# Designs tried in a protein design run: designed miniproteins, single chains. Part 51

Each design is a single chain, and the fold is of that chain. pLDDT is the mean over its residues in the fold that is shown.

## One batch from the design tools (miniprotein)

Design m1869
Fold by ESMFold2-Fast:
Structure m1869 (fold): chain A 60 residues (1-60)
Amino acid sequence: SDLTKENLELMQRSGEAGERAEELYKKDKVLGIKAMREAKKLMDETQATIKANLAAGGAA
């Protein structure tokens, strides 16, 4: 259950970062590109962490 909560929080944070970067890109392309790059990196790390948690979550 803790792993599920952690995964949901990670997914929510990465999603929010991506959404804000998209909005920023529409208003300011320079800052938006930087924010999108950071959001993509965060999303990559989030997906890797979720994958690792799911793989390890069966270990008592």
Scores: mean pLDDT 76

Design m1870
Fold by ESMFold2-Fast:
Structure m1870 (fold): chain A 59 residues (1-59)
Amino acid sequence: SAIELLEAARGDAEKLERAGVLLAIQGDETTVALISEAMRRHNGDAEAAAEEVLARLRE
């Protein structure tokens, strides 16, 4: 699941990038877009970006 991939990638930019690739392969374009937008907002801070996306997915 997207939540499990993001939790595993927390705080690691390389793992977050790989999680995005796996989600894209699975057709989860919405979560991929959320990751990209969060990374832009947080100036590439993978930890902050992952926390923001996880908070949105838990809604």
Scores: mean pLDDT 78

Design m1871
Fold by ESMFold2-Fast:
Structure m1871 (fold): chain A 68 residues (1-68)
Amino acid sequence: SGEENLAKLKEELSKDPRFKATLIDGKTLIIESTGSVEEIIGLVLRLIGDYPDVEVKVEGNTITVTVK
C-alpha cells in the first residue's frame, strides 16, 4: 500500500545524512534536504520512478510525498 511504501521510504532516507524525513499520520512524508538543488532533483526523479502510488511536491529544500 502507499502507507507501507512511505514507511519504507522514511527508513531508507533516515540512513542518508543529507535528508531529514518526518512521517505524518502514515500518509504524508516531509523530507528536508540539507544540501543542493541537485540532491532534491535526484530524489524527486527516484520517487517518481519507484513509488507510482504517491504524489510528490517540491518547495525550496522541502519535498512533500503524499499517498494518492
Scores: mean pLDDT 77

Design m1872
Fold by ESMFold2-Fast:
Structure m1872 (fold): chain A 58 residues (1-58)
Amino acid sequence: MELVEEAERLIEEGRYEEALRVALEAVRVSEGEDLLRAIGQVLRAIGELFDAGELKKA
């Protein structure tokens, strides 16, 4: 699904907040295997934000 790919690209660009937003949208509209991929991107974005120490600074 395009939203999952967009979220992954944003993470690679270091745009973690935007990636999290897009990944959450992907979860909302996806089902089946695409839903699992979307959940993976949400967890990845959260992990990157947590590691960067910027989770609450959006």
Scores: mean pLDDT 75

Design m1873
Fold by ESMFold2-Fast:
Structure m1873 (fold): chain A 56 residues (1-56)
Amino acid sequence: SKADEIRERFKRLTPEQREALLERIQDIVEEGAKQGLSYDEIADRVLEAVREIEAA
């Protein structure tokens, strides 16, 4: 599942990257709730954030 992929990738991040991702997740969830996004759409945005942080 997307949640399992996010969880596994999160574990492979450095502590600094995890902090950055948690801040991004908070923003994504807040904006997603405001826009009425589904869980799946929110998970896609989180996976995008994971990819961006991994590339940095």
Scores: mean pLDDT 83

Design m1874
Fold by ESMFold2-Fast:
Structure m1874 (fold): chain A 88 residues (1-88)
Amino acid sequence: SLEEKIKEIKERIEELKKKLEELKKEIEELKKRLKELDEKDPKDPEVHQEMLRLIGRILALIGEIIDLEREIEKLEKELKELEEELKK
């Protein structure tokens, strides 16, 4: 039914929004860790390697956020079209 499809899309949007908030929190924790490492000995190769690892993780998470935001936008557009169909 159209009402069931609307419910499923709404639930999916909420799940994706929750995941988006979790990824944003993970980025903030990684940024905090990166700042702590940047304030340590700049000549330590292990510190430098860990900073590069954290930067790589942050970039990967930013990519996942962009993909999630695109999926949310697509689902919100589909939801609007289905809700307009339900009214007539």
Scores: mean pLDDT 86

Design m1875
Fold by ESMFold2-Fast:
Structure m1875 (fold): chain A 103 residues (1-103)
Amino acid sequence: SLEELIEEMRKLIAELKAADPTDKDRVIELMQKLLEVSEKLLEALEADPNVTPEQIRRARLAVAGIKTALEMAKESTDPDTVAQYANAAIGAAEGLIRIAEEA
C-alpha cells in the first residue's frame, strides 16, 4: 500500500542518515533500496486518478534526483562527497514523501 511504501522510505532515510559515509558499500546499498521504494511509490501515485499531473511530474523529478545522487555517489572516492550525495538523495526522498502525503 501507499502507507507501507512511505513507512519503508522513512526507515531507509533513517538508516541512511545513521550510515558511516566511509562505508561506501553500505551507503550505496541503502541508496539503491531507497531508489527501488521511490520507484514503487511513483508507480502507485501514477495509478491513482486523484493525483494531479503536476504532482506526478514533481514526484518523477524527485525519483530522478535520487537516481542521479546514487550514480554520483558510486563514482565518488571521497567520503565527504559520498555523504553529500546521500544527503541529496534523502532530500529528494523526503520531498517525494510530502507529495505522496498530499495526494
Scores: mean pLDDT 90

Design m1876
Fold by ESMFold2-Fast:
Structure m1876 (fold): chain A 92 residues (1-92)
Amino acid sequence: MEQAQKAADEAKKNAEKSGAEAESKAEGGRVTVILKNANSKAMFGALAGAVSAELAGAEAEVKVEGDTVTLTITAPSPEQAARGAREAAKGL
């Protein structure tokens, strides 16, 4: 739990560097990063983050609704989800 929340917070912080407003949540084997007021840079960052998470062995999904981008990282364990989220943070 703690490691997944730390990874979610890091992804949020990196997303905010793009100028978007970010929210993060960690629940078991799932980490969700929501970017509001997302510009093209934030959208490409979320896609790059999803690819990085999948390369780390997690499942990643990017959903775009207007100017809101939701990146969801899912893995069998909180530790694997945290690893995926840390790799995703590098893309954000």
Scores: mean pLDDT 76

Design m1877
Fold by ESMFold2-Fast:
Structure m1877 (fold): chain A 100 residues (1-100)
Amino acid sequence: SEEERLARVKEIADTAIDLIKALLEQGQYEAAVRVARGAVDTLRLIASDDPEIQKKVDELRKLVEEAQAALDAGDVPRTRAILEKIIEKFKELKEEVEKR
């Protein structure tokens, strides 16, 4: 069941990376933040027993909260920069799963 959880984590990370990148290229920042939030919420529900995976999911949650705050403030450059950090953190999460 942990192998199945790790496979789901990888698929969620891959999907989030691709969709957030596409939305950023289109200037769809609100939609990109919603996608990132949905992906993080799904990862939290999967509840991997791996402490390194849990740590990276918590880091992603904090970045999503920061992106939402920037978006709510109307700070588009900051929202974009945080979304780019979110993409990189999803890549780190994917690489961590691939090492298993």
Scores: mean pLDDT 88

Design m1878
Fold by ESMFold2-Fast:
Structure m1878 (fold): chain A 55 residues (1-55)
Amino acid sequence: MIKKTGTAIVPAAAAEAFAAAEAAHVRSEGGQVLDVTITPQGDQAVVTVTYELPA
């Protein structure tokens, strides 16, 4: 397994949907989501997803 981290800045209203879509994508590739962090930044949010993919 290869550990990866993806970070994106998205509108706060879209942050949960974006995180869910990224988690679904990781699982569709046979990966595992390790951590999901959503940090509010006013009208935006920083979404960080840490995951593992098969090598």
Scores: mean pLDDT 82

Design m1879
Fold by ESMFold2-Fast:
Parts: C-alpha cells; structure tokens; sequence
Structure m1879 (fold): chain A 65 residues (1-65)
C-alpha cells in the first residue's frame, strides 16, 4: 500500500490505543494532524507516536498544538 494510506491506518491505531481523537487533513501534500484528548499526558503520548510513524514512513507532517 502507499505510504499515505499506511500513515492513515497507523494513526487510527494510535487513536484507539491511546484513547484519543485524531483529526487528519491533507493540505498541499502535507498531513495536518490534530489530537483531541481530555488529558495532556495522553495528547503528548499520541503526538510522539504520530511523529515516530511519520518519520518511519518518510512523510511530511504538521502537528497542530
């Protein structure tokens, strides 16, 4: 599968495993990702995992704070 599809599938897994909501937009070839959580610790854990997945797949990503 494409790197872009793999990224989206992996992010669904992160959202389920961390118990957070993940919103994804594609803007000018870059994924813009926002994490919604009721805990700052869970939000930070999800952002770190998302950064790691993007790095593994070699994809540009922007994380919305």
Amino acid sequence: ISREVAFQIRLIGVGIEEGVGVSIKLEDGTFVVTVHADSEAKKQAAYERIKAVAAELGLPVKLEP
Scores: mean pLDDT 81

Design m1880
Fold by ESMFold2-Fast:
Structure m1880 (fold): chain A 80 residues (1-80)
Amino acid sequence: EGVELLYLPIRLAEEAIRLAEEALETGDEKLLEEAEEKLRRARELAEELVKRRVLLPELAEEIRRKIERAEKALEEAKKA
């Protein structure tokens, strides 16, 4: 169902946050690379969904906030 695809950017951003947090705990640079890849996919998919005009305003805002949180988590992990 299309609704599952609409939720995918949030899931990818959540995975990026978890990987970045694990990288902070373990110092594993590979986890940082995986987090960057997940975040890149989340952004690309979010842009595609915006172009298709399939996002409700509430969902679009949730996606934006989750991506911003993932970006912040990744930046903190890289600084460590």
Scores: mean pLDDT 81

Design m1881
Fold by ESMFold2-Fast:
Structure m1881 (fold): chain A 79 residues (1-79)
Amino acid sequence: SNAEKAIKLLEEARKLAQERNEPEIVDLFTKAIEAVKNGDYDTAIEYAIKALRLSLEKGFTDIAKKVEEAIKYLVEAKL
């Protein structure tokens, strides 16, 4: 499902954030994943966008790419 694909991408992005010692970004991904699991895709997208913004500000293009793909799947899951 699109939700399962989004969770996988968010978990991979969270792992990269953990490896970079970025606890604020890790927390945002944890909240996004929890929101997806609860079917709250709007809240998940909000947390994912916040994580994307911080990742881009810090130059973490690898994290940013995974989040952008996760957001696409979350938007499709809402439809």
Scores: mean pLDDT 91

Design m1882
Fold by ESMFold2-Fast:
Structure m1882 (fold): chain A 93 residues (1-93)
Amino acid sequence: SSELVRALEQHQRAEGVVSQELIDKLLPIAEQIYEELKATDPSLSDVELANLAASLAIDPEYRKELEAKRARADKIRQERQKKLQEALRERLK
């Protein structure tokens, strides 16, 4: 998380303004992107992952795509959980 905060601050400084409120809002998004990048390419260093995650978190277009992806994943997860619970109930009868 400290590397992600540093990367987010660096990107904001390039624009001439540092906003702690914006960093706080973007940090959970950057952390999610960091985890996805690490799972995709484990050869990347923590610093490289943090810089990539921060740059993507700041991109409003990527955030919209990520939110849509999360909504879809949550729906699939809920449907899977419902089917699992139904199967368990049938097996316990």
Scores: mean pLDDT 73

Design m1883
Fold by ESMFold2-Fast:
Structure m1883 (fold): chain A 66 residues (1-66)
Amino acid sequence: MSPEEREALALALKGSTAIGNGDLETGRKLFDEAVALAEKAGRTDLAESIRRHYDLLVAEVEAEKA
C-alpha cells in the first residue's frame, strides 16, 4: 500500500475507536482526514468504503438515542 493509503486506514481505525467511545466530533474529524488521504492516493473505492463505514457507525449511535 502507498503511505497515503496506510495513513488513511490508520485514521479510519482511530476514528472508529473514537466513535465507539462516544467521541463523535473526534471520530468525524479522523474519518474526514482518512477520506481526504484516500482520495489523494487516487483510491476512490477506499474513500467510498471509509465513508460507508462512518455512516454505519453513526447510524448505530443514533439508533441507541432513538
Scores: mean pLDDT 81

Design m1884
Fold by ESMFold2-Fast:
Structure m1884 (fold): chain A 57 residues (1-57)
Amino acid sequence: KKYVVSEKAGPQFLELLGVKPGDELTDEQIERFAEYLGLSVEQAIELALREGAIEEV
C-alpha cells in the first residue's frame, strides 16, 4: 500500500518529514510522524488521511 503527500498538506507536516506534495511516503517517514504525535503508525495514517495531508494510491 502506498501513500502520497497531498497538495493539502500543511507546511509543518512538510517540514517535519522533509517532503513535498506528490512525494511517496516511506515507512520511516510514517513512523517519524507517528512518534511526533505519540500515536501508533495506523492511527497516524488515519489522522493524515482524515486531515487530507496524504492520499492512498
Scores: mean pLDDT 82

Design m1885
Fold by ESMFold2-Fast:
Structure m1885 (fold): chain A 98 residues (1-98)
Amino acid sequence: MKEEAERLLEEARRYMQKAVEAAKNGDFETALEYFRKAADLVVEAIAKNPELLPEGVRLLFEGADEIAKLADPETRQRIVSLAVAAAIDAVGRLLEKE
């Protein structure tokens, strides 16, 4: 479980880097697609290893902040909403065991 969770988080970091790079090139639709992929991987990693929650959430919010600084207000709202939704989903997965 731990090794798989760490691999998923590492894959999430790679997709996050691709999302930020796409945003820097003005390709916000591609940036949003890569961000969604990174967010899904972060949620899965946290579900497999809850210890990754702080690191995963930080990756989501740091990536969202970098993209948001480059984006128009509508795209900024979309990226922030995706980051918050993923963080809520990750926490919800941990609470399901109680």
Scores: mean pLDDT 84

Design m1886
Fold by ESMFold2-Fast:
Structure m1886 (fold): chain A 60 residues (1-60)
Amino acid sequence: SEVERIRALSEVIAKMEEIAERVEAEVNGIPIDEELEEKIKKRVEEIRKEGEKKVEELLK
């Protein structure tokens, strides 16, 4: 279903963004501290929220 597809894609995008941020920090020699962890967490949550908004639009 479209709902399942949007949820699956949002989860993949969220995971890819988390991995990308961690890899970029490592490549640039930036230590992953609590502040960076919170920024990554916030971005992941924003991606998930956007996916749920799209699901709500489809269920109208």
Scores: mean pLDDT 81

Design m1887
Fold by ESMFold2-Fast:
Formats: sequence, C-alpha cells, structure tokens
Structure m1887 (fold): chain A 81 residues (1-81)
Amino acid sequence: MDEKLLKEAEIGLYEIQAAVYERIADHYLSKGDVEKARQAYQKAVEYYEKGLKIARESGDDRTAKIFEEKLNEAKRKLESL
C-alpha cells in the first residue's frame, strides 16, 4: 500500500512539474524569449519522462499513454524552437 501510494504521488508530482514548465515555456515564447522557452520545455520533457518510467514500472497503462502523448507534444514543441 505505502509503495503504491508513494509511486502515485511521484507520478502526480512529475505531472504537475511538467505542466508548470510547459506553462513557463509558453509564457517565454509569448515574450519572444526562445532560449528560456527551450530550457523550460527541456525541463517539461525531463519530468514527463520520469513520470512515464514510473507509470510503466507500476503497470499503469492508462497513465503511461497520457504521459507518452504529453511527452511527444512537449518534444514536438521543443524541436520547433
């Protein structure tokens, strides 16, 4: 129980951190600061990769698919900079 709860908490924290960094990146892009936007998207990618790894290790296929989609979107945005 405790291990499952801790993994669910870690997944949630990584999801929140990634979403925050995507917002930071979008804000910097709206200001024309491409370099700061790039750095923020790189952080979002990092947190989505961490969350995806834990979701896969825990057999949470639904959460893994959501993280895969968000990771691909964040990578696409990063590659477009």
Scores: mean pLDDT 84

Design m1888
Fold by ESMFold2-Fast:
Structure m1888 (fold): chain A 115 residues (1-115)
Amino acid sequence: MEEARKLIEELKKLLDSDDPANVDKIREITQRLLEVIDQLPKEEAVEVYREALKVFEKGLKSKNPLVQLVAASAAILFVRKLYELGALTKEEAQERIKKYRDKVVEAQEQLDAMA
């Protein structure tokens, strides 16, 4: 639990920086967070997934399309985990995933326009 909270705080700082140079670090910490949450009791895992999802949701408002893409991809994964744990209905999970997939497409189109 303490390690998970520390990783969430680090993710928040990296996403708040709005710096594409941090994208690989965001992915690394996201993977480490998933491994830590997998060791938690269900109730604590749900709490941590919900807190991390809020951080990724804020990342969707990033001005940088690489940061938006990473945040949206992580949000999709965390919604799937919440659904697997019974913390979201199928309908709630599908609605959230659609929203995040739309953001992935938007971010990718912005990246393609900059190339």
Scores: mean pLDDT 84

Design m1889
Fold by ESMFold2-Fast:
Structure m1889 (fold): chain A 98 residues (1-98)
Amino acid sequence: SKLSQEEVARLIGLILDALGYLLEAERTGDVEALRRALEAAKEAMKLAYEIGDEETLELALEVIERARELARRLGDEELAAEAEKAIEEAKKLIEELK
């Protein structure tokens, strides 16, 4: 796959958004920030897979795993389940890139 400058910029933006929202959620306990972190990480995961970026896909997995842990601590069972499903999807995509 040929990487476009626009695809690389989008992936960087998605990972920065995911990390920023995750750090905000960890600091504040804001479930909306956590949901946005998970959404950005899931989008980053899909784009990283499409462009063959295993390292960024692994980073997205790490963000999703941290989001699941925080969702469990905050008692948001639905968000924890969504994150758990995304972890399984990420692991499958990582295996497909090997």
Scores: mean pLDDT 87

Design m1890
Fold by ESMFold2-Fast:
Parts: sequence; structure tokens; C-alpha cells
Structure m1890 (fold): chain A 87 residues (1-87)
Amino acid sequence: MKTFTITLPDGKTITITVDPELSGREAVEIIAEKLKEAGYDVEVEHYPTTTRLTVTLPDGKKITIVVDNSLSGAEAAEIVKRKLEKV
């Protein structure tokens, strides 16, 4: 298991634990559930080769992240963390 800490643009922090052997698709679903638990509006759309995650922030702004389904769960989680943190 790998643990990722993500700080969103509104300053809220979420912690997710992902099995690195999971698919990128499964990792995105775990992240989406953690974001929903934290009070964000989250949509997940599955395509044949990609998974799209859309997060709506409290100010109404939307962040859309597209992850390749061929990535590992750890790689997918790192991409989502990077896109949500906007560093």
C-alpha cells in the first residue's frame, strides 16, 4: 500500500491509501470516493483507454483530470495529486 496526501486549492487536505498493483482506473475511483467524503462534488467517467475525473471546488471551479487506464494505481494517484495541487 502507498499513502498519498493531497492538498486541494482551497487548502483542504485528503489522505488516500492505494495498492500500487491496482489499475489507474481503480485508483481514480478510490480518489473520487475520498474527495466525496471530504465534501467535493466529483464525477468519474470511464472510457476504453482513459478515465476522466472532474472535481468541482466550493467556489464552483472545475478541475478535470484525464488518466490513462494502462498506468499503475500509484502512477495514476501521483498524476491526480499533481493536477489537484497545481504546484
Scores: mean pLDDT 80

Design m1891
Fold by ESMFold2-Fast:
Structure m1891 (fold): chain A 62 residues (1-62)
Amino acid sequence: MMQQLEQQSKQLNEQKKKVDKEIEDLYKKDKKEGQKYLNSGQTQQIRSQSDRLEQQVKEAQQ
């Protein structure tokens, strides 16, 4: 049982930072490779994961 919302929020923020970095790396790669990665299913899945983590962070802080 997580007794402290602060600890939960930090853990979720850490996961979000990792996912956000993956998205940023894909954008950088897309710029070099003629936009192959931007519209891929993989990019869409990673974005969805980032959005879910952002929502969970907001819920944990409230």
Scores: mean pLDDT 66

Design m1892
Fold by ESMFold2-Fast:
Structure m1892 (fold): chain A 87 residues (1-87)
Amino acid sequence: SWEEHAEEYEKKAKEAEEKGDLVSAAEYYYRAGLAYLKGGDKEKAREYYEKAIELAKKALEGELSEEDRELLELIIEESKKKLEELE
């Protein structure tokens, strides 16, 4: 169940990234990381939390709405917390 949700978010993240929608890509990679973690795949969870941070930081270099900026800052903070828990 969680593995199926993780794969769905992973596909959406990759599609958003391919289209240059870095805000959506960062959010979907974060959600994929959470779903992989719930499914017990710690390696995939780490990979996608790192990817979420990378793309969120890249998106923050551009012009964004205040809502998108707050979302990306939260994604970075929460992804970093999850990565610390996975050490």
Scores: mean pLDDT 88

Design m1893
Fold by ESMFold2-Fast:
Structure m1893 (fold): chain A 83 residues (1-83)
Amino acid sequence: SSEIAELERRLAELERRAEELAEQLQRAGDRFEELLAKAKEDPSYREEMMEALHETARLALELIKLLAERKALRAELERLKAA
């Protein structure tokens, strides 16, 4: 049962990190949308817009990887609890 407790602690940590990344991704996406609107009217915002797009893509990729880890860990936890 120490193994189940360890996996539950790791799952809780991954879920906390996923929530934090999702919030960061939402903020990055919002910033990108604001800069995209500005860049349409003023080309001087184009570089900041591209930086915001890059940051949004980076956070999205990190979240996808973390959600995959969370899914795998949940499956392992369910397997151990069903045994």
Scores: mean pLDDT 88

Design m1894
Fold by ESMFold2-Fast:
Structure m1894 (fold): chain A 57 residues (1-57)
Amino acid sequence: EEERLKEDREILEEWIKRVQQNIADLKSKSNDVGTKKRIKFLEELIKKAKEGYEKLL
């Protein structure tokens, strides 16, 4: 379980980086309620991914 997480860490970090780039793009293009909801959702996904990894350590 922990071994699997270590092997997938680089993949997870790459995914997080891409999601963060999407968030930055959304922030630059619009500040609508819908866009803010998407940004919050994506930020929560990143937070959960990080917490999930730390939780299993």
Scores: mean pLDDT 72

Design m1895
Fold by ESMFold2-Fast:
Structure m1895 (fold): chain A 68 residues (1-68)
Amino acid sequence: MEEELKKELEEAKKELEKLDPEEALEEIEKTLKNGEPVLKENQSEELKKVEEALKELKKYLEELLKKK
């Protein structure tokens, strides 16, 4: 599970580098907002790891935007 999620995270970072970082950030924020009710209701370890991966991608993109 963790190894699979890590691979998906790395692939997502590569795909996001091809996109406009601002658009990518907006999509991640929408995903986190839409997932928030589900995460609140079901605090499963698997869902927490997905949320952490999305937050990591968001921080990565925010850092890229700040450097420009």
Scores: mean pLDDT 69

Design m1896
Fold by ESMFold2-Fast:
Structure m1896 (fold): chain A 94 residues (1-94)
Amino acid sequence: EVARRVAEAARRLGDERIARAAESVAAMIADLLGEDPAALRAAAAEGSEAARAIVEAVLALRAGDHERATRATLRAIAILAGVPEERVREVLRA
């Protein structure tokens, strides 16, 4: 849900790059929420930095760790958009 909020805020600001990255992260998190934790950890070990952040967000959501899930989601968006995490946080606050 944090990723969808970032996408909406980014569109309002005209930041299509962050909006597209946030939509991609939201879709990937939704797809992975049904996967086994062991399979998710294995994928993260071989994946990109963005893939590791997405897996961390999914595992945190499944554990009920809202703060960790939010941090991992914002990191994944920043990596995919090629911007600093501070920029993604600014967009979310707008």
Scores: mean pLDDT 81

Design m1897
Fold by ESMFold2-Fast:
Structure m1897 (fold): chain A 55 residues (1-55)
Amino acid sequence: SVADLQARLQAIADEIAKLLKDYEAGKISREEFVKRLRELVAEHQATVDALAAAA
């Protein structure tokens, strides 16, 4: 549903914010940060595409 897709967008945004905070705190490497960020950006794009198709 559109509501499920909107909830997924919020969850992805929260994960990106946490990932950035963990990187700034030195809890993860640059390589891990870049890898995880690429995965989250891909999930964001897929969710946006699904939301556009559902509207």
Scores: mean pLDDT 86

Design m1898
Fold by ESMFold2-Fast:
Structure m1898 (fold): chain A 60 residues (1-60)
Amino acid sequence: MPGLYRAVKDVKTDSPAILEFEKGDLVEVKKEYPDGLAEGTSLKTGKTGLVGMDDLERVD
């Protein structure tokens, strides 16, 4: 579901398509895709990229 999520683990990547974040970072999810992927924006960095929904927990 679109909304605000919190990262449950660190994600590091050299891919420009994948969003990097640290455990505890807030990510705003705009759209979910099939196979557990979503488009998210890191509130810490302002960057947008693909996230795995398994890496996130919903907050509010």
Scores: mean pLDDT 80

Design m1899
Fold by ESMFold2-Fast:
Structure m1899 (fold): chain A 66 residues (1-66)
Amino acid sequence: MEDLLQLAEHLEKEGDRAYEAGDFERAAVLYRQASRAYKQAGDEERSRELQRKADEAARLAEEAAA
C-alpha cells in the first residue's frame, strides 16, 4: 500500500534535518530506520550508505556528550 522506498526516503530526509539541527542522536536513529527500509525495498547499496551515515552521526553524538 505505502511505497516502502518512499518511506525510506522520508526517513533519510528526517535524519538529514536532525543532523543539520545538531541532533546527532536522533539523526543516527532515523538513518538506521531508513537503512532498514531501503534494505526491505531491495536497495542494498543505499541501505549500506545509510548504515554508514548512522555510524557517523552516532560518533558525533558521543563527541558532543564528552
Scores: mean pLDDT 83

Design m1900
Fold by ESMFold2-Fast:
Structure m1900 (fold): chain A 68 residues (1-68)
Amino acid sequence: SREEIVEEVAEKLFKEKNGKLVTLEEVKEYLEKNGLDPELAEEVLKKYNELSIEEGVEALKEAVDKVV
């Protein structure tokens, strides 16, 4: 199903990026590279963010601090 594909892609991307921040465009590129519908990018990004909450939160805080 669409949801199953979204979850699988999010998990693979999370492992490759070690929970680091990704943009919607990067997710779209990853989907296209794997022959998937780029319209799934928003759903994949949502799942990716959920996966990153526990492990990636520190990396997200560091990225935000770099903006200043």
Scores: mean pLDDT 73

Design m1901
Fold by ESMFold2-Fast:
Structure m1901 (fold): chain A 58 residues (1-58)
Amino acid sequence: MEALRAELERLRAEMSALSRANRATLSADGVMPAEVAARLAALGRRMGDLEAEIEALA
């Protein structure tokens, strides 16, 4: 259980860092890099899967 929660916390921190970097890019009148968008989507999906697994095990 704790391992899944620790992984979720780690993914949240990574997503926050990526979101901040992406906001800086948008502020420079740039477009969101496709790789950044794909990584954010992948992190969100994995976080959702982990949350569902934690709920099922609780």
Scores: mean pLDDT 74

Design m1902
Fold by ESMFold2-Fast:
Structure m1902 (fold): chain A 67 residues (1-67)
Amino acid sequence: MEDPELLERLKEEVIEEYRILNPEASEEEIERFEKEVRELKTVKEVLERNIELAVEALKRAVEKVFK
């Protein structure tokens, strides 16, 4: 069973956290992340997607620092 209030609140928090932790992300990257998160139907999917994209964003940040 999916709690729709919890799901929507989690989506909002994940999107906001992504923006805060990735301030250098392009407008297109933020919009794409937001759209993908909004399309997800379960809390598990939201968390899995957030982890994947957060790791990818961190890899890009690390590559810039170590250049």
Scores: mean pLDDT 73

Design m1903
Fold by ESMFold2-Fast:
Structure m1903 (fold): chain A 61 residues (1-61)
Amino acid sequence: SALSETLLALRHSPDPAVRAGVEELLAAAEAQRAAQSPEEAAAELARVQAAAAEVLARAAA
């Protein structure tokens, strides 16, 4: 997905605050995956990525 690709690219951003935010979101998604079935975990990851997009949009304003 485009959002997932963007977040992974931002993990290598020169901005340390952006990288830290992405790392936290990825860690949260892994925790969700570990607690649920693989299919449910994929849905949770999508929700986390959608929330990240909202945060990024607000930060850009």
Scores: mean pLDDT 67

Design m1904
Fold by ESMFold2-Fast:
Structure m1904 (fold): chain A 139 residues (1-139)
Amino acid sequence: MEELLERLKKAGLSLQGLKDYVSGFSEERVKEILDLLEKLNIPVTFDTLAIANHMSINVPLSEVEKVLPEILEKFPTLYQLAKALRAGEATLFLSLGNPERVYDVLLDMEALKRGIPIKDLPEEVKEAIRAEADAIINA
């Protein structure tokens, strides 16, 4: 635990901030994601960690390792990824990803935009984001 907290702090991150603003965040998986980012020589930031987390939900890290550098080169921030998804310009991400990642990315961005933790977002806002994500996935 202490080593994990120190690694996050060196990157300017907190465990609570990740829990509050990253959909599907797991403390048990964050160490493995940090190790993956370091192995790939990818800078540890909120964006790179959040995107790696979304890509690794129900996907083996060995498969994420193959595509993560290309995804981060094209979409280096959650903001750029969300914008590309809304514009229909993230076809590669949709083809390589779990469809639920669309909802996760859009939900994280709404939470960050409002400065409100995901758990505290109004239900009507979550429902609107779900409908938007479903429309993008089915396009």
Scores: mean pLDDT 83

Design m1905
Fold by ESMFold2-Fast:
Structure m1905 (fold): chain A 67 residues (1-67)
Amino acid sequence: GIEEIERLAVAAVLELGPEVSPALTEIVRAVEQGDLDRAIAVAEELLRRYPDSPYLRRLLEAVRALK
């Protein structure tokens, strides 16, 4: 659910640093607004930049599971 996505976003910021925070904030807000296509698109772009991040991979999977 949304709480899991919020926890994964926090974990990703701690792993990758504050530069990913704006994109993760956009993903969380898109999920809260029900705009899952936007959330998936932002998460896919972020994972493309950080392909080895386990938290971003789990975040993308969690967002897709809501669709």
Scores: mean pLDDT 85

